# Designs tried in a protein design run: designed miniproteins, single chains, continued (2). Part 14

Each design is a single chain, and the fold is of that chain. pLDDT is the mean over its residues in the fold that is shown.

## One batch from the design tools (miniprotein)

Design m4487
Fold by ESMFold2-Fast:
Structure m4487 (fold): chain A 64 residues (1-64)
Amino acid sequence: SDELRKLINRLIAAKLRKIGLEFQLELLESKGVLSDEERERILAEIAELEREIKELEEKIKELE
């Protein structure tokens, strides 16, 4: 369905954004330039994306 396609696209986008943030976190930490404030900010955004991913996965299951 059109709704299923939209949910799958949103899930893919959320997963890609999370991967990018995880990569950024590792890169900044490896260079020794990651502040506690920046780390907290990135981790908070990752946590929000993890919540969004779980909600989207459940909605997709409901449309089977």
Scores: mean pLDDT 88

Design m4488
Fold by ESMFold2-Fast:
Structure m4488 (fold): chain A 100 residues (1-100)
Amino acid sequence: SSSRDQIQSRISQMMYIGTQVRTLAVQNGDDDTVRSIDESQVMFQRTIDMIRNGSPMSDIRNQFIRSSQIFISSASRVDSSLADQATRISQDIIDIINNS
């Protein structure tokens, strides 16, 4: 697969973890985390759109770093295992971008 296809696939994995974090945050009555996850999901979708539209890798990297920081901070408040999974995937994404 191309580097762009690999990044898109891994962002989709992040978005799936986000649905799990959101469900737990709703169950906990944690409206702040629900809001932060929803914001990060919109930002991940924008990153996918940038990949599809052929945006420069530097722009994709900057957008992804912003979304992943919000996402991981939010996930860490809800479930450490999901946050650890997201952190690993985010590092894989950055490594792919840096080696592209």
Scores: mean pLDDT 91

Design m4489
Fold by ESMFold2-Fast:
Structure m4489 (fold): chain A 59 residues (1-59)
Amino acid sequence: MSPEELRKKALEHIERTRQGDGLSALEAARYAEQLRKLGEDDLADEIIREAHEAANAVA
């Protein structure tokens, strides 16, 4: 998977999570790990934050 493809998918998952159709916490953590390897720490933090907020909305 290319770095550009990974960033695009991460942004799509963040948007879907905001709409209530997002990633599980486990999938979000996997994307965040790959983003950190690319130096995309801000995006990694964002995807984790959005998944955590979605989980709190259900719980």
Scores: mean pLDDT 74

Design m4490
Fold by ESMFold2-Fast:
Structure m4490 (fold): chain A 75 residues (1-75)
Amino acid sequence: SKKEKIIEEIKKIIEEVKKLAEESKDEVVKHDLEVFAELLEYALKLLPNYSVEEQEELLEAAKEELERLKKMFEK
């Protein structure tokens, strides 16, 4: 289903964020990535109760935040 595909995409973002946190040499960026991963894991537990539109909005927001944090990671 479309909901299942969105959930799987968010799971992939969580894994990427966790990997970036482990690889980060900047303690502030590492902390922000760890907090972001925890927030996404919490959201993931609630996602099955969201509408497809709400899930798509969360996925878009997660992608935007990941790109923002990646730019900070690269200096």
Scores: mean pLDDT 83

Design m4491
Fold by ESMFold2-Fast:
Structure m4491 (fold): chain A 97 residues (1-97)
Amino acid sequence: ARAEAEALVKEGEKKYKKGIEAYKKGDYETAIKYFLEAAKLYEEAYALLPSPSILNNLANALQLAADAAKKAGDTEKAKELQAQADAVLAQMKAALA
């Protein structure tokens, strides 16, 4: 339902902002945690309401999780998360065509 999807997006936004705060402090492990929690909430929201804007939010969360993993020295996790972000962005572009 739309209202349920919107509630999940708002919770995801809160997690995303916590991830940004951790990232700015150099706490990359905490940043990864919050960005992945945001991504999960956006995935759940997209399942309820297939919207390109939700895919954009998901891609952004995964991209920042990848950047944080790279900063933490976890190159393999960074590559996996980057690939997921790229796939979501491609899905969003296809949905807008």
Scores: mean pLDDT 89

Design m4492
Fold by ESMFold2-Fast:
Structure m4492 (fold): chain A 50 residues (1-50)
Amino acid sequence: TAGEKRERVRQAAGELFAERGLAGTSYQEIAERAGVSRVTARREVQRMLA
C-alpha cells in the first residue's frame, strides 16, 4: 500500500542520512533499502519534505 511504502521510504531515508549524511545519500540507495523503485523513493521523499 502507499502508506506502507511511505513508511519504508521514511525509515530508509532516516537510516541512510544518519549513516552517510544528506549529500552521501541517493534516491537509488533509499529505494534499495526500502525495497521500492527509485521513482517511488523520490516521490515519497518529496512528499515527506513538502
Scores: mean pLDDT 77

Design m4493
Fold by ESMFold2-Fast:
Structure m4493 (fold): chain A 67 residues (1-67)
Amino acid sequence: LAAEAQKLLKQAENYQELAKQTQEAIDEARKNPEVSEEATKQGEQAKKWAEQKAEELRQRAEELLAS
């Protein structure tokens, strides 16, 4: 159980890092006039998905540790 919880926490950290990198990419893209608003919207959706995934993984890890 503890080993499985640790794997879930590691995956959650990876998704949080992905969300952070996606936000940084969006910020850089917004500085480039060649990048469309549509592209930044897709980035924002990807970031939100990664943040939600990280939260779900953390909750599952906490449930496993409580078992």
Scores: mean pLDDT 81

Design m4495
Fold by ESMFold2-Fast:
Structure m4495 (fold): chain A 58 residues (1-58)
Amino acid sequence: SRQEEVQRLVDEKNRLQEELLTLERAGRLSPEQIAELKARIEELSRQVLALMEEMERE
């Protein structure tokens, strides 16, 4: 369902955010890698918002 799709995207986004923070604290990522991961997290956030907006209209 669309609700399940939203939940999966939210879970993936949150997991990536936790992983990013952990790796950033450990100094394991370059600034470029950090920027790329942040961009991916933002893209997932936009996908979630778009799906939630569509669900609100359904």
Scores: mean pLDDT 81

Design m4496
Fold by ESMFold2-Fast:
Structure m4496 (fold): chain A 60 residues (1-60)
Amino acid sequence: SMKEELEKKIKEIEEKYGSDKFIQEEIAAIRKLLEEGNIEEAKKLLDSLETFLQQIEASR
């Protein structure tokens, strides 16, 4: 399901960046949306986070 796919991506981000306070807060917000059944907003927020992380990687 879409929820399971998003949870998998969240876990991958948490494993790589989970020590970062900002990333922890963003993951918590996405998980809250998933618990509320707001899959569309959860996906949108996750896509934004992934874009942000891609920019960080590109700056190294």
Scores: mean pLDDT 82

Design m4497
Fold by ESMFold2-Fast:
Structure m4497 (fold): chain A 71 residues (1-71)
Amino acid sequence: GSMKKELHQQLLKLIGEILRIIGEILDIDLELKKEKDKEKIEELKKKKEELEEELKKKMEELRELSEELDK
């Protein structure tokens, strides 16, 4: 059987990772508003896309973990 404490620790860790990724995306969005160099804009957009894919994967993990907690 799954221990409720272990699931809670996994949930908190995953939430922390999601919040970190969201923060990084927001920082990139702020930098994009200030950036004038096309090459740097393209690099920032690429980093944002990579972070958005990471966020999507972590959100899927959160959904699965939340479904397990609801059982």
Scores: mean pLDDT 82

Design m4498
Fold by ESMFold2-Fast:
Structure m4498 (fold): chain A 103 residues (1-103)
Amino acid sequence: MEEKIKALEEAARKATDAGIDAVTASHPELRPRLRALADPVLERYIKEGKELIEKNPDKITVEDAKKLGERAGYRAVVEAAHRLAREIDPSLPEELPTLQEPS
């Protein structure tokens, strides 16, 4: 159990850090703003992932937990980037663009 939760959290934080760096590579001055928006979304997805692991301890492997974490980080960055874009241009739609999850 503990190893799976740790794997989820580590993968989620690593994916979020990498995603923030990638999205803000040409605008590093936006990193603190994007992180402030991503962190609460990330904590929500980590909580959901922990609950899923706790409900299915024998069915979710450490590798599955890592993939859940990577997905959590990806979603947190995408949601935060959309929010940041809307703070810069409020005319942009409130709805998130259709997400195509990475393989």
Scores: mean pLDDT 80

Design m4499
Fold by ESMFold2-Fast:
Structure m4499 (fold): chain A 84 residues (1-84)
Amino acid sequence: YSRLEEVPEIEVTLNGKKVKVSLETLLLMVAVSNAVFHKGSLRGKETFADIVDLLVKAGIAEEDAEAAARALIEHGLVHPADTS
C-alpha cells in the first residue's frame, strides 16, 4: 500500500459499525445520497445541515456525520451555501 500524498481518513460509525473511511469515500457517499434522495448532482446550494443530512442518509451516525461534513469543508471537497 502506497500513497503519494496524505489522504485524510476519519473513523465513523456506518450502519452500526466503526470503520475508517477516507474523505474521498465520504464525498462519494454525499454525492450518491444526494442523487438517490434529491434526484440531482451537488449544485453548490447545499447548506452545512444538508451535507450532514446526506451523510446520515448514507448510514453515518449523526454526530459522526457532523464531524465528517466539517472535514469535507475544511479540505475543500464541498462548499456549503451558508458559509464563506
Scores: mean pLDDT 70

Design m4500
Fold by ESMFold2-Fast:
Structure m4500 (fold): chain A 70 residues (1-70)
Amino acid sequence: AAARLRAYADALAARAAALGVSEEKLREFRRLTDRLADALAAGDEEAARREAERAEEVAKEIGAEVKEAL
């Protein structure tokens, strides 16, 4: 599960990068996804929840940049 989540995030980040999204936002998203994956692997529901919320917020920002960058 954790490895698959990381792979999925990497694939999304690669697609977003191709659309001109900032590398800084993509790095932040990957970092949050790594922390989420680690929390899930450790069974830490509270940490997983917090990292998921942060990842969702960054994903929304990336989505907005994708919409603007076209």
Scores: mean pLDDT 75

Design m4501
Fold by ESMFold2-Fast:
Structure m4501 (fold): chain A 94 residues (1-94)
Amino acid sequence: MSGIVEVQIGQGKEKTVVATVKPGEKKESEIELEGGVYAIQILLDGELVKSVFTELKGGKYTVKAELDPKTQTATVVLSNEETEIKLEVKLDLS
């Protein structure tokens, strides 16, 4: 089964892929950001399924991404010592 989730973070049209997970995978990465408004996006097989715009302070962030095949839910957590942003989206993996 296809079912590749990509997590992208960026400003405007320029976005960095910070995680790629398959059903049943969990991945953790780090990203350094400057202060500003960012789009955090979840894509399934290249199609945008969720997008959140948020203001972030400059600093180092941990990105945790998981795709649960039983619930078909992608979960993304962007966090540091002061901030936690959680995105969840129900997918169709059929």
Scores: mean pLDDT 82

Design m4502
Fold by ESMFold2-Fast:
Structure m4502 (fold): chain A 77 residues (1-77)
Amino acid sequence: SSAEEVAKLLEEAIEALKKGDVETALKLLGRASKLAEQLPNGKEVQKLLEEAAVYASSGDLERALEKLEEALRLVKE
């Protein structure tokens, strides 16, 4: 399902971010955001991913991870 694919991309993005690989994380978030359009709560998920991308790009990896964990929980609802 689209939700399972989005969840997998978010889990991979979280792992990349934990390793400090911001470039890979941002690429995965872009893919996850496109697939999230197919979810009933897709706009809420996309907003969290946009916030996570801003934090990751500014070097605030802890805040980026918090937003990705929130998005992952929302996708699994």
Scores: mean pLDDT 88

Design m4503
Fold by ESMFold2-Fast:
Structure m4503 (fold): chain A 90 residues (1-90)
Amino acid sequence: MDSELEALLEENRDLVIEAVERVFGVEIPEEKQDAVFETVREILLNADEVSKQQAITALKNKDVNLLSGVLTGLMLDPENRKKIEEAIKE
């Protein structure tokens, strides 16, 4: 699971950034995108199995709306939200 999730995240970096932009209602500058991507990757790899499976499904289907929904659920945890906000600020 984790190796599949990591590979799918890497091949879908643009989709991950778009999902974060939709959740936060912001545009992420290109120079911040790597930090934001790595933060989301870490959050997803430490998520529960249901969230990981939904993320895998969204990434396989190129479904930015489903991925945004998964990220929204994970960001109900204030610590996850703060990590992404800090990556954007860098």
Scores: mean pLDDT 84

Design m4504
Fold by ESMFold2-Fast:
Structure m4504 (fold): chain A 64 residues (1-64)
Amino acid sequence: VDEKIKELAEALKAGDYKKAGELARELMEQGVSGKEIAERVAELLGISKEEAERLLTKAIIESA
């Protein structure tokens, strides 16, 4: 789980929203909430939780 969250944060930082969205879906299938993902991503990237939520939403849309 932690390794996938790190991969997701790296994908978001690189602008690879399709990969980030796929990783987010896998994490949610494992029972990780979108809020928890956003909090962990915010910590890893040094951004606000609100900014992390916006990037996560964009990634989910781009991967659909």
Scores: mean pLDDT 81

Design m4505
Fold by ESMFold2-Fast:
Structure m4505 (fold): chain A 57 residues (1-57)
Amino acid sequence: SLLEEGLKAIEEGDFEKALRIVQELVRRGDTQSAAELASKLVEAGVAPEDVARAAAA
């Protein structure tokens, strides 16, 4: 699933890929998975404003 790919990207330190996956989840209407991945990105040290910008794109 996209959520699993996003979580793996965070574990690998590929935050750019994880942010793109947040955007794709929002585009597909999977707001629950997008919110979960966004939360994990913030916990991993990505600025909340950068995550919000990706989700709004």
Scores: mean pLDDT 83

Design m4506
Fold by ESMFold2-Fast:
Structure m4506 (fold): chain A 58 residues (1-58)
Amino acid sequence: DLKKAIYTLLFSDDPAEVEEALRKLVEANTPEAREALELALYSSTDPERIALIREALA
């Protein structure tokens, strides 16, 4: 489940899938999920996706 959410966050073009993946990672509230969100933030070049990830980490 968590790995699928990470994959969706990094590679999906579907905004609804990305939002659902972010919700799952935030709800998991584990160090692994937080590290995955931080990795996605550092590797993403899309300003909209960066904003969503930053909000999830806040």
Scores: mean pLDDT 76

Design m4507
Fold by ESMFold2-Fast:
Structure m4507 (fold): chain A 64 residues (1-64)
Amino acid sequence: MPELTPEQKAIVKKMAKRTGKSEEEVLRALEEAARTLTPVVLRIAAREFKLSEEDLRLVLDVLR
């Protein structure tokens, strides 16, 4: 698992809890998304994971 800040770890746990996925599954999906993200895809992903675009950006920035 990549080294995450406490704030980023909290966001990943929040996403996992909201989606019913494991933290590893959420991180894997974000790593995949980070390679191909456009603004439109980022907005769709935030909707799927039930969190704000700003929260999603914080996690993606560490995976970049």
Scores: mean pLDDT 68

Design m4508
Fold by ESMFold2-Fast:
Structure m4508 (fold): chain A 70 residues (1-70)
Amino acid sequence: NFRETVRELEERLEELEALPNPSAEDIRRLLTEVKAALEAAKILAPEDKETIERLEELIRRLEELLKEVE
């Protein structure tokens, strides 16, 4: 269920954002998982626009967080 997967990924991102010094490795790991989920959603459930938009937003937030850490 992609909706449950998105919720879990969102919670993991919020945990990383709450850390004073999030690890670039942890951010990249989560980014890889979110990108994999987005590719799967586009293939298996392309009609679920809300799920796709949420995954795209998670990628955007993770990429911004990664830029701050370098």
Scores: mean pLDDT 84

Design m4509
Fold by ESMFold2-Fast:
Structure m4509 (fold): chain A 89 residues (1-89)
Amino acid sequence: AESLLKKALELLKKALELARPVMPAEVLARIERLLEEAEAALAAGDYERALALLREALELLSSVPGLSLEAQELLGLAAIHLSIAEKLL
């Protein structure tokens, strides 16, 4: 589960950077906070909390209009990793 959650975090961080030019500042700040909290939860071994935070970040990122195809593909890969991690928890 840890390796899948770490991979999802990396994919979401990359998608966030690609989305940055089209993202409202409030949404950007919320997603950055969720990813920071998820990273802290992973470091603490709280994989259920990390999963929940990463899923919330994915939902917010997926709701942003004007995402590039590359950003959308990264979000799709993150969703797959999170889905597999959930089944292992």
Scores: mean pLDDT 85

Design m4510
Fold by ESMFold2-Fast:
Structure m4510 (fold): chain A 100 residues (1-100)
Amino acid sequence: MEEIFKEAEATLYYLAGRAYLEDGDYEKSIEYFQKALELSTDPAMRAEAHLLLGKAYLKQGKYEEAIKHFERAITLARESGDEDLLAEAQKVLEEAKKKY
């Protein structure tokens, strides 16, 4: 089905976004995570993408944008039952709020 191919493409964009984030290219990281979110309907993928998007914005000093993405990651992690992602998203949200 078309949705399966979109999720495969979303996964590739997510992995590219993560690689750019690790390399310190926050602008490209944000671009690729946004592309992953445009294609993915999987709550788990979307939760991880929002978490890492928030981290990329945080590295750029864009605290308001970071907070919005961390809050979305928390909502999606609760929907998927991902307790580890929920804990990480809550931790980075608290850190971002201290900077803002």
Scores: mean pLDDT 85

Design m4511
Fold by ESMFold2-Fast:
Structure m4511 (fold): chain A 75 residues (1-75)
Amino acid sequence: MVELSEEQQKRLIEMAKQLADRAAATETNPKLLQAVEALKKALADPSTSIDEIFEKTVELVRLMIAEGENLVASD
C-alpha cells in the first residue's frame, strides 16, 4: 500500500498519463507498448486502485530505463 496524499495521487495520475503518451509516441518495443497499454487501461478504468496505477507506472519506467541503457550500450 502506497500512502499518498490526494495531491500526490493527482500528480501521479497526471505523470502516468504523460509518461504513457510519450512512450506510445516512440512505439519501438513490443514489451514497452504492452506496458503503455496496460497503464492506459488502468488509468481509463475508474475501479483501478492508485496502487495498481503506481505499479504499472513503475513497470513502464523500469522498461524505459532498460531500453535507454541498451541504446547507450550499442554506441
Scores: mean pLDDT 71

Design m4512
Fold by ESMFold2-Fast:
Structure m4512 (fold): chain A 58 residues (1-58)
Amino acid sequence: MTIKAKKVVIDLGSGEVVIDQPVEVTFSEDGKTAKIKQLKNGNEFVVPTEQIKEIVEE
């Protein structure tokens, strides 16, 4: 499942990171991880789903 979001808040272990720009969030089939793709820069990274604190859709 892929969600288009305008803002995502994540905790990467060093504190909260706010991505206040268009991103795609794709959850793994087991729901344990999510791939976050920044649409403006094409940067992608994978985080445990439990580290995602907030998703603001579109």
Scores: mean pLDDT 80

Design m4513
Fold by ESMFold2-Fast:
Structure m4513 (fold): chain A 65 residues (1-65)
Amino acid sequence: MTTKEYVVSGLLGRLLKYEVGVEEGDIVTAVIHEDGKTATLYSKDGKKLGTTTVAGLEELGAVEV
């Protein structure tokens, strides 16, 4: 598996703020699964935020660091 960091965009930050308290400009860690398409997201303090797709992160405007 591969680990990548993404900067939370304004749109993604609005969605995550209400669910998990992550804000625009925060960095989230994406652990990309062996399929290269599915990722598990973690906050800066290591809390599991959920699972998504790499394409879904890009569509929400997340930018790889």
Scores: mean pLDDT 74

Design m4514
Fold by ESMFold2-Fast:
Structure m4514 (fold): chain A 70 residues (1-70)
Amino acid sequence: MLEEKVEEIMKKVDEDDRKFLKSLYEAYKAIRAFRERHEPERLLDPEKEIEQFVKTIESILNIRKERKKK
């Protein structure tokens, strides 16, 4: 589900933003796997964590687009 949403966003952005999103998504997967293994008590609800991650990506992409235009 998160993978599908990331794929859809990647299809709508330019090459630079695609590379950025790919790196960010890989970092997210690594951090989540680490937390699940070592700090399970500190995990947020998976659905809420996905929602926060998507919002963060959209916010960063908007800032990047605004800065490129100005």
Scores: mean pLDDT 69

Design m4515
Fold by ESMFold2-Fast:
Structure m4515 (fold): chain A 93 residues (1-93)
Amino acid sequence: MMSRKRAEELFEEGLKLLAEGKYEEAIEKFKEAIALLPEDDPLRAEALTYLGLAYMLLGKYDEAIAAYEEALAINPDHERAKQGLKLAKEIKK
């Protein structure tokens, strides 16, 4: 699907922006990628996990928790999402 390839390109752009410290721009790209992917897509879980990480880096812990929980609803075994969720909940206390 053209939408799948576009989602992959947006996800890659998000990763590059995240590496450059452009967290708000990375969040926009991950959200665009997520919107193009089916609910059960493994790439959607990955994009949600990195969305959570970007929110963590901005100190937006509630948004990070929501993103990680949504990622784990798709892939319960996603180790990075599990670790991120635990950390976000510990910091928010």
Scores: mean pLDDT 88

Design m4516
Fold by ESMFold2-Fast:
Structure m4516 (fold): chain A 75 residues (1-75)
Amino acid sequence: MPDAPSAEEEEKLKPFIEELEKEMKELVEKKEYASDEELKELEEKAKKAAEEGKIKEAAELYAKGVAYKQARAKL
């Protein structure tokens, strides 16, 4: 099981950032395109989650939306 880092080591955040970037790359690689309406829904959900203080959930939803936009832009 992954060990929780000490509070002092949490400042590095490198492994968490790498996991998020990995997930975003996988979404782009699969070319899971979303419609403009679906992208707006993802952004609205991310804003709602952030407004409610669910920062981690908001970040994940936002990253997913960005991945879809980047996949489409590579056309």
Scores: mean pLDDT 62

Design m4517
Fold by ESMFold2-Fast:
Structure m4517 (fold): chain A 56 residues (1-56)
Amino acid sequence: SPLEERLARVEAALEKLRQVMSKDDVIEALRHIAKQLNDPELKEFLDKKIEEIRKE
């Protein structure tokens, strides 16, 4: 589905960012992106990822 393909691309980008950025910088970037989104499914996905990373 288009949503699954979009989420897979976001997941791949997040893996790359986590290899080159600090945990706090990744969380800050994701929070900023989530605030700009008009896509509720993608926003929910990012909010869940922020919480998972924060709890590590």
Scores: mean pLDDT 80

Design m4518
Fold by ESMFold2-Fast:
Structure m4518 (fold): chain A 100 residues (1-100)
Amino acid sequence: MAELPLDRPFDALNLTEEDIEKIMKFIDKDGDGKISFEELLEAFEKWYGVELTPAERERLKELFKEVDKDGDGVLDKEELKELLKKLTEPEVLERLFSPP
């Protein structure tokens, strides 16, 4: 683990394959190629330097469920790419972090 995505603000606007790999390695602490909601939540809070409110956590959980095609409660690399793509959409990001 030579680099952390912490060096970049969480900005998914210009995601490359390398960026996806770095993000996945940062989140996937178990190295099993799967991302739990709890791992995603912790990584997201670290990237933004904030603690999410219960309402914001629920919105993130709904996005997680939208990309979790298997419904097994974990994301693979392809599902993570889809989640990150959704997070580049201003409407989606506002849904997560709107209020007031």
Scores: mean pLDDT 66

Design m4519
Fold by ESMFold2-Fast:
Structure m4519 (fold): chain A 95 residues (1-95)
Amino acid sequence: ATDEEIADGVVDILMAIGNWLEKKGDFDGAIEAYEKAIELAEKHGLKDSVARAYTNLGKVYYKKGEKEKAISYFQKAIELDPTNEEAKKLLEEVK
């Protein structure tokens, strides 16, 4: 496995941890997990993973009542991946 393949696997684990924490109501823990996923994904040029992590950050901030932060993260996800239908749908729902 390449360093990029290992990084992709670790990013997926961090994303799964973030989703699990979000479902448990630990929004701050979910944010930390997604931010770590973004840092690692950016380091290895995993743009699609960065877009997915921004989408998940937006969802968590929206659940925290931070609507403007949620909108910002959905916009960042769409800017990185214009084909991200989930981020586009969520942006329309929160606007």
Scores: mean pLDDT 86

Design m4520
Fold by ESMFold2-Fast:
Structure m4520 (fold): chain A 76 residues (1-76)
Amino acid sequence: MDKGLELYEEGKLEEAKKLFEEAIKTNPYDSESWYNLGVVLDKLGKKEEAIKYYEKALELDPNYGRAKDNLKKLKE
């Protein structure tokens, strides 16, 4: 099971952030981990950082619809 998503659902946002940061260190080309880190940062109120990580997810996977939708929401 995805431990990062479990921590996010439990409201343990800083712990979820650290786990997704470690996932990115292990596989920096995993667009889903970049997207998940963006979601955590958005929930923490760090909108500019969330935008950067959603853009990174789209750079790695241009068809990542959820990252595209979240970017549109944050830039409007």
Scores: mean pLDDT 81

Design m4521
Fold by ESMFold2-Fast:
Structure m4521 (fold): chain A 120 residues (1-120)
Amino acid sequence: MVKLTESGGGTVKEGGSVRLTGKITGDYKNILKVGWWRQRPGEPPQFVASIDMYTGEVSYSPEFQGRATISYDKEKKTVYLDLNDLKVSDTARYYLYAVALLDGKGKTFWGEGVDLTVLS
């Protein structure tokens, strides 16, 4: 079974940078994909970035190209989301997700999320 734990949120001033971390525990030899979504207050959930664990291909939503970087540290078993030049509009709850192949079926697992607040 896969478990996801996010950290590295908190309160940051605009123009700053933050690294969000998502740790994967359990059997991740069966992980197909990992990524980040966010939900801004009063808005629908928004895709941020993903890594295909089989190919290593990285994908970003258009809004996040050039201002966010997703990476995976195999030693620490951790997915990072680096956000630079933070804006008040980056205030959101950020969720790590993973797609795992279990018993021949793809299943999506979600973390409980980490809050990021960006103050002017």
Scores: mean pLDDT 83

Design m4522
Fold by ESMFold2-Fast:
Structure m4522 (fold): chain A 67 residues (1-67)
Amino acid sequence: VSEEEILEGVAAILIGVGNLLASKGEYEEAIEFYRKALKLAEEAGNKELAELAREKLKEVEEKLKES
């Protein structure tokens, strides 16, 4: 397993955790996990995973702003 593959796997797990937190209304926590996932996905060079993380970030940031 390469470092890139490890980073991709961890990023995917972090997106999953963020999704779970967002489903519970824990938007601030979800944002933290999506930001971590985005950094790892970008470091791994996985454009699709990075784009997914950015999309999820935008969605939960909008929900949080709705207060």
Scores: mean pLDDT 84

Design m4523
Fold by ESMFold2-Fast:
Structure m4523 (fold): chain A 64 residues (1-64)
Amino acid sequence: MKKGEEEAIELLKKAGASDEAAEAAVEAVKEGKLDLAKEILMMSAGLSEEEAEKLVEEVKKILE
């Protein structure tokens, strides 16, 4: 796993995502599936759409 992926997973876990949800959301961002990543965070971590969107954008920045 690349350093950026570990940082993104840690960010999502601090926001309340499980290890599995954080990994799945990071993988979705890597595939360009930003809507899927947002849905994973909303459903698994109970985040609002706005919170999930902000986290997806931060993950995208970390992975770029």
Scores: mean pLDDT 81

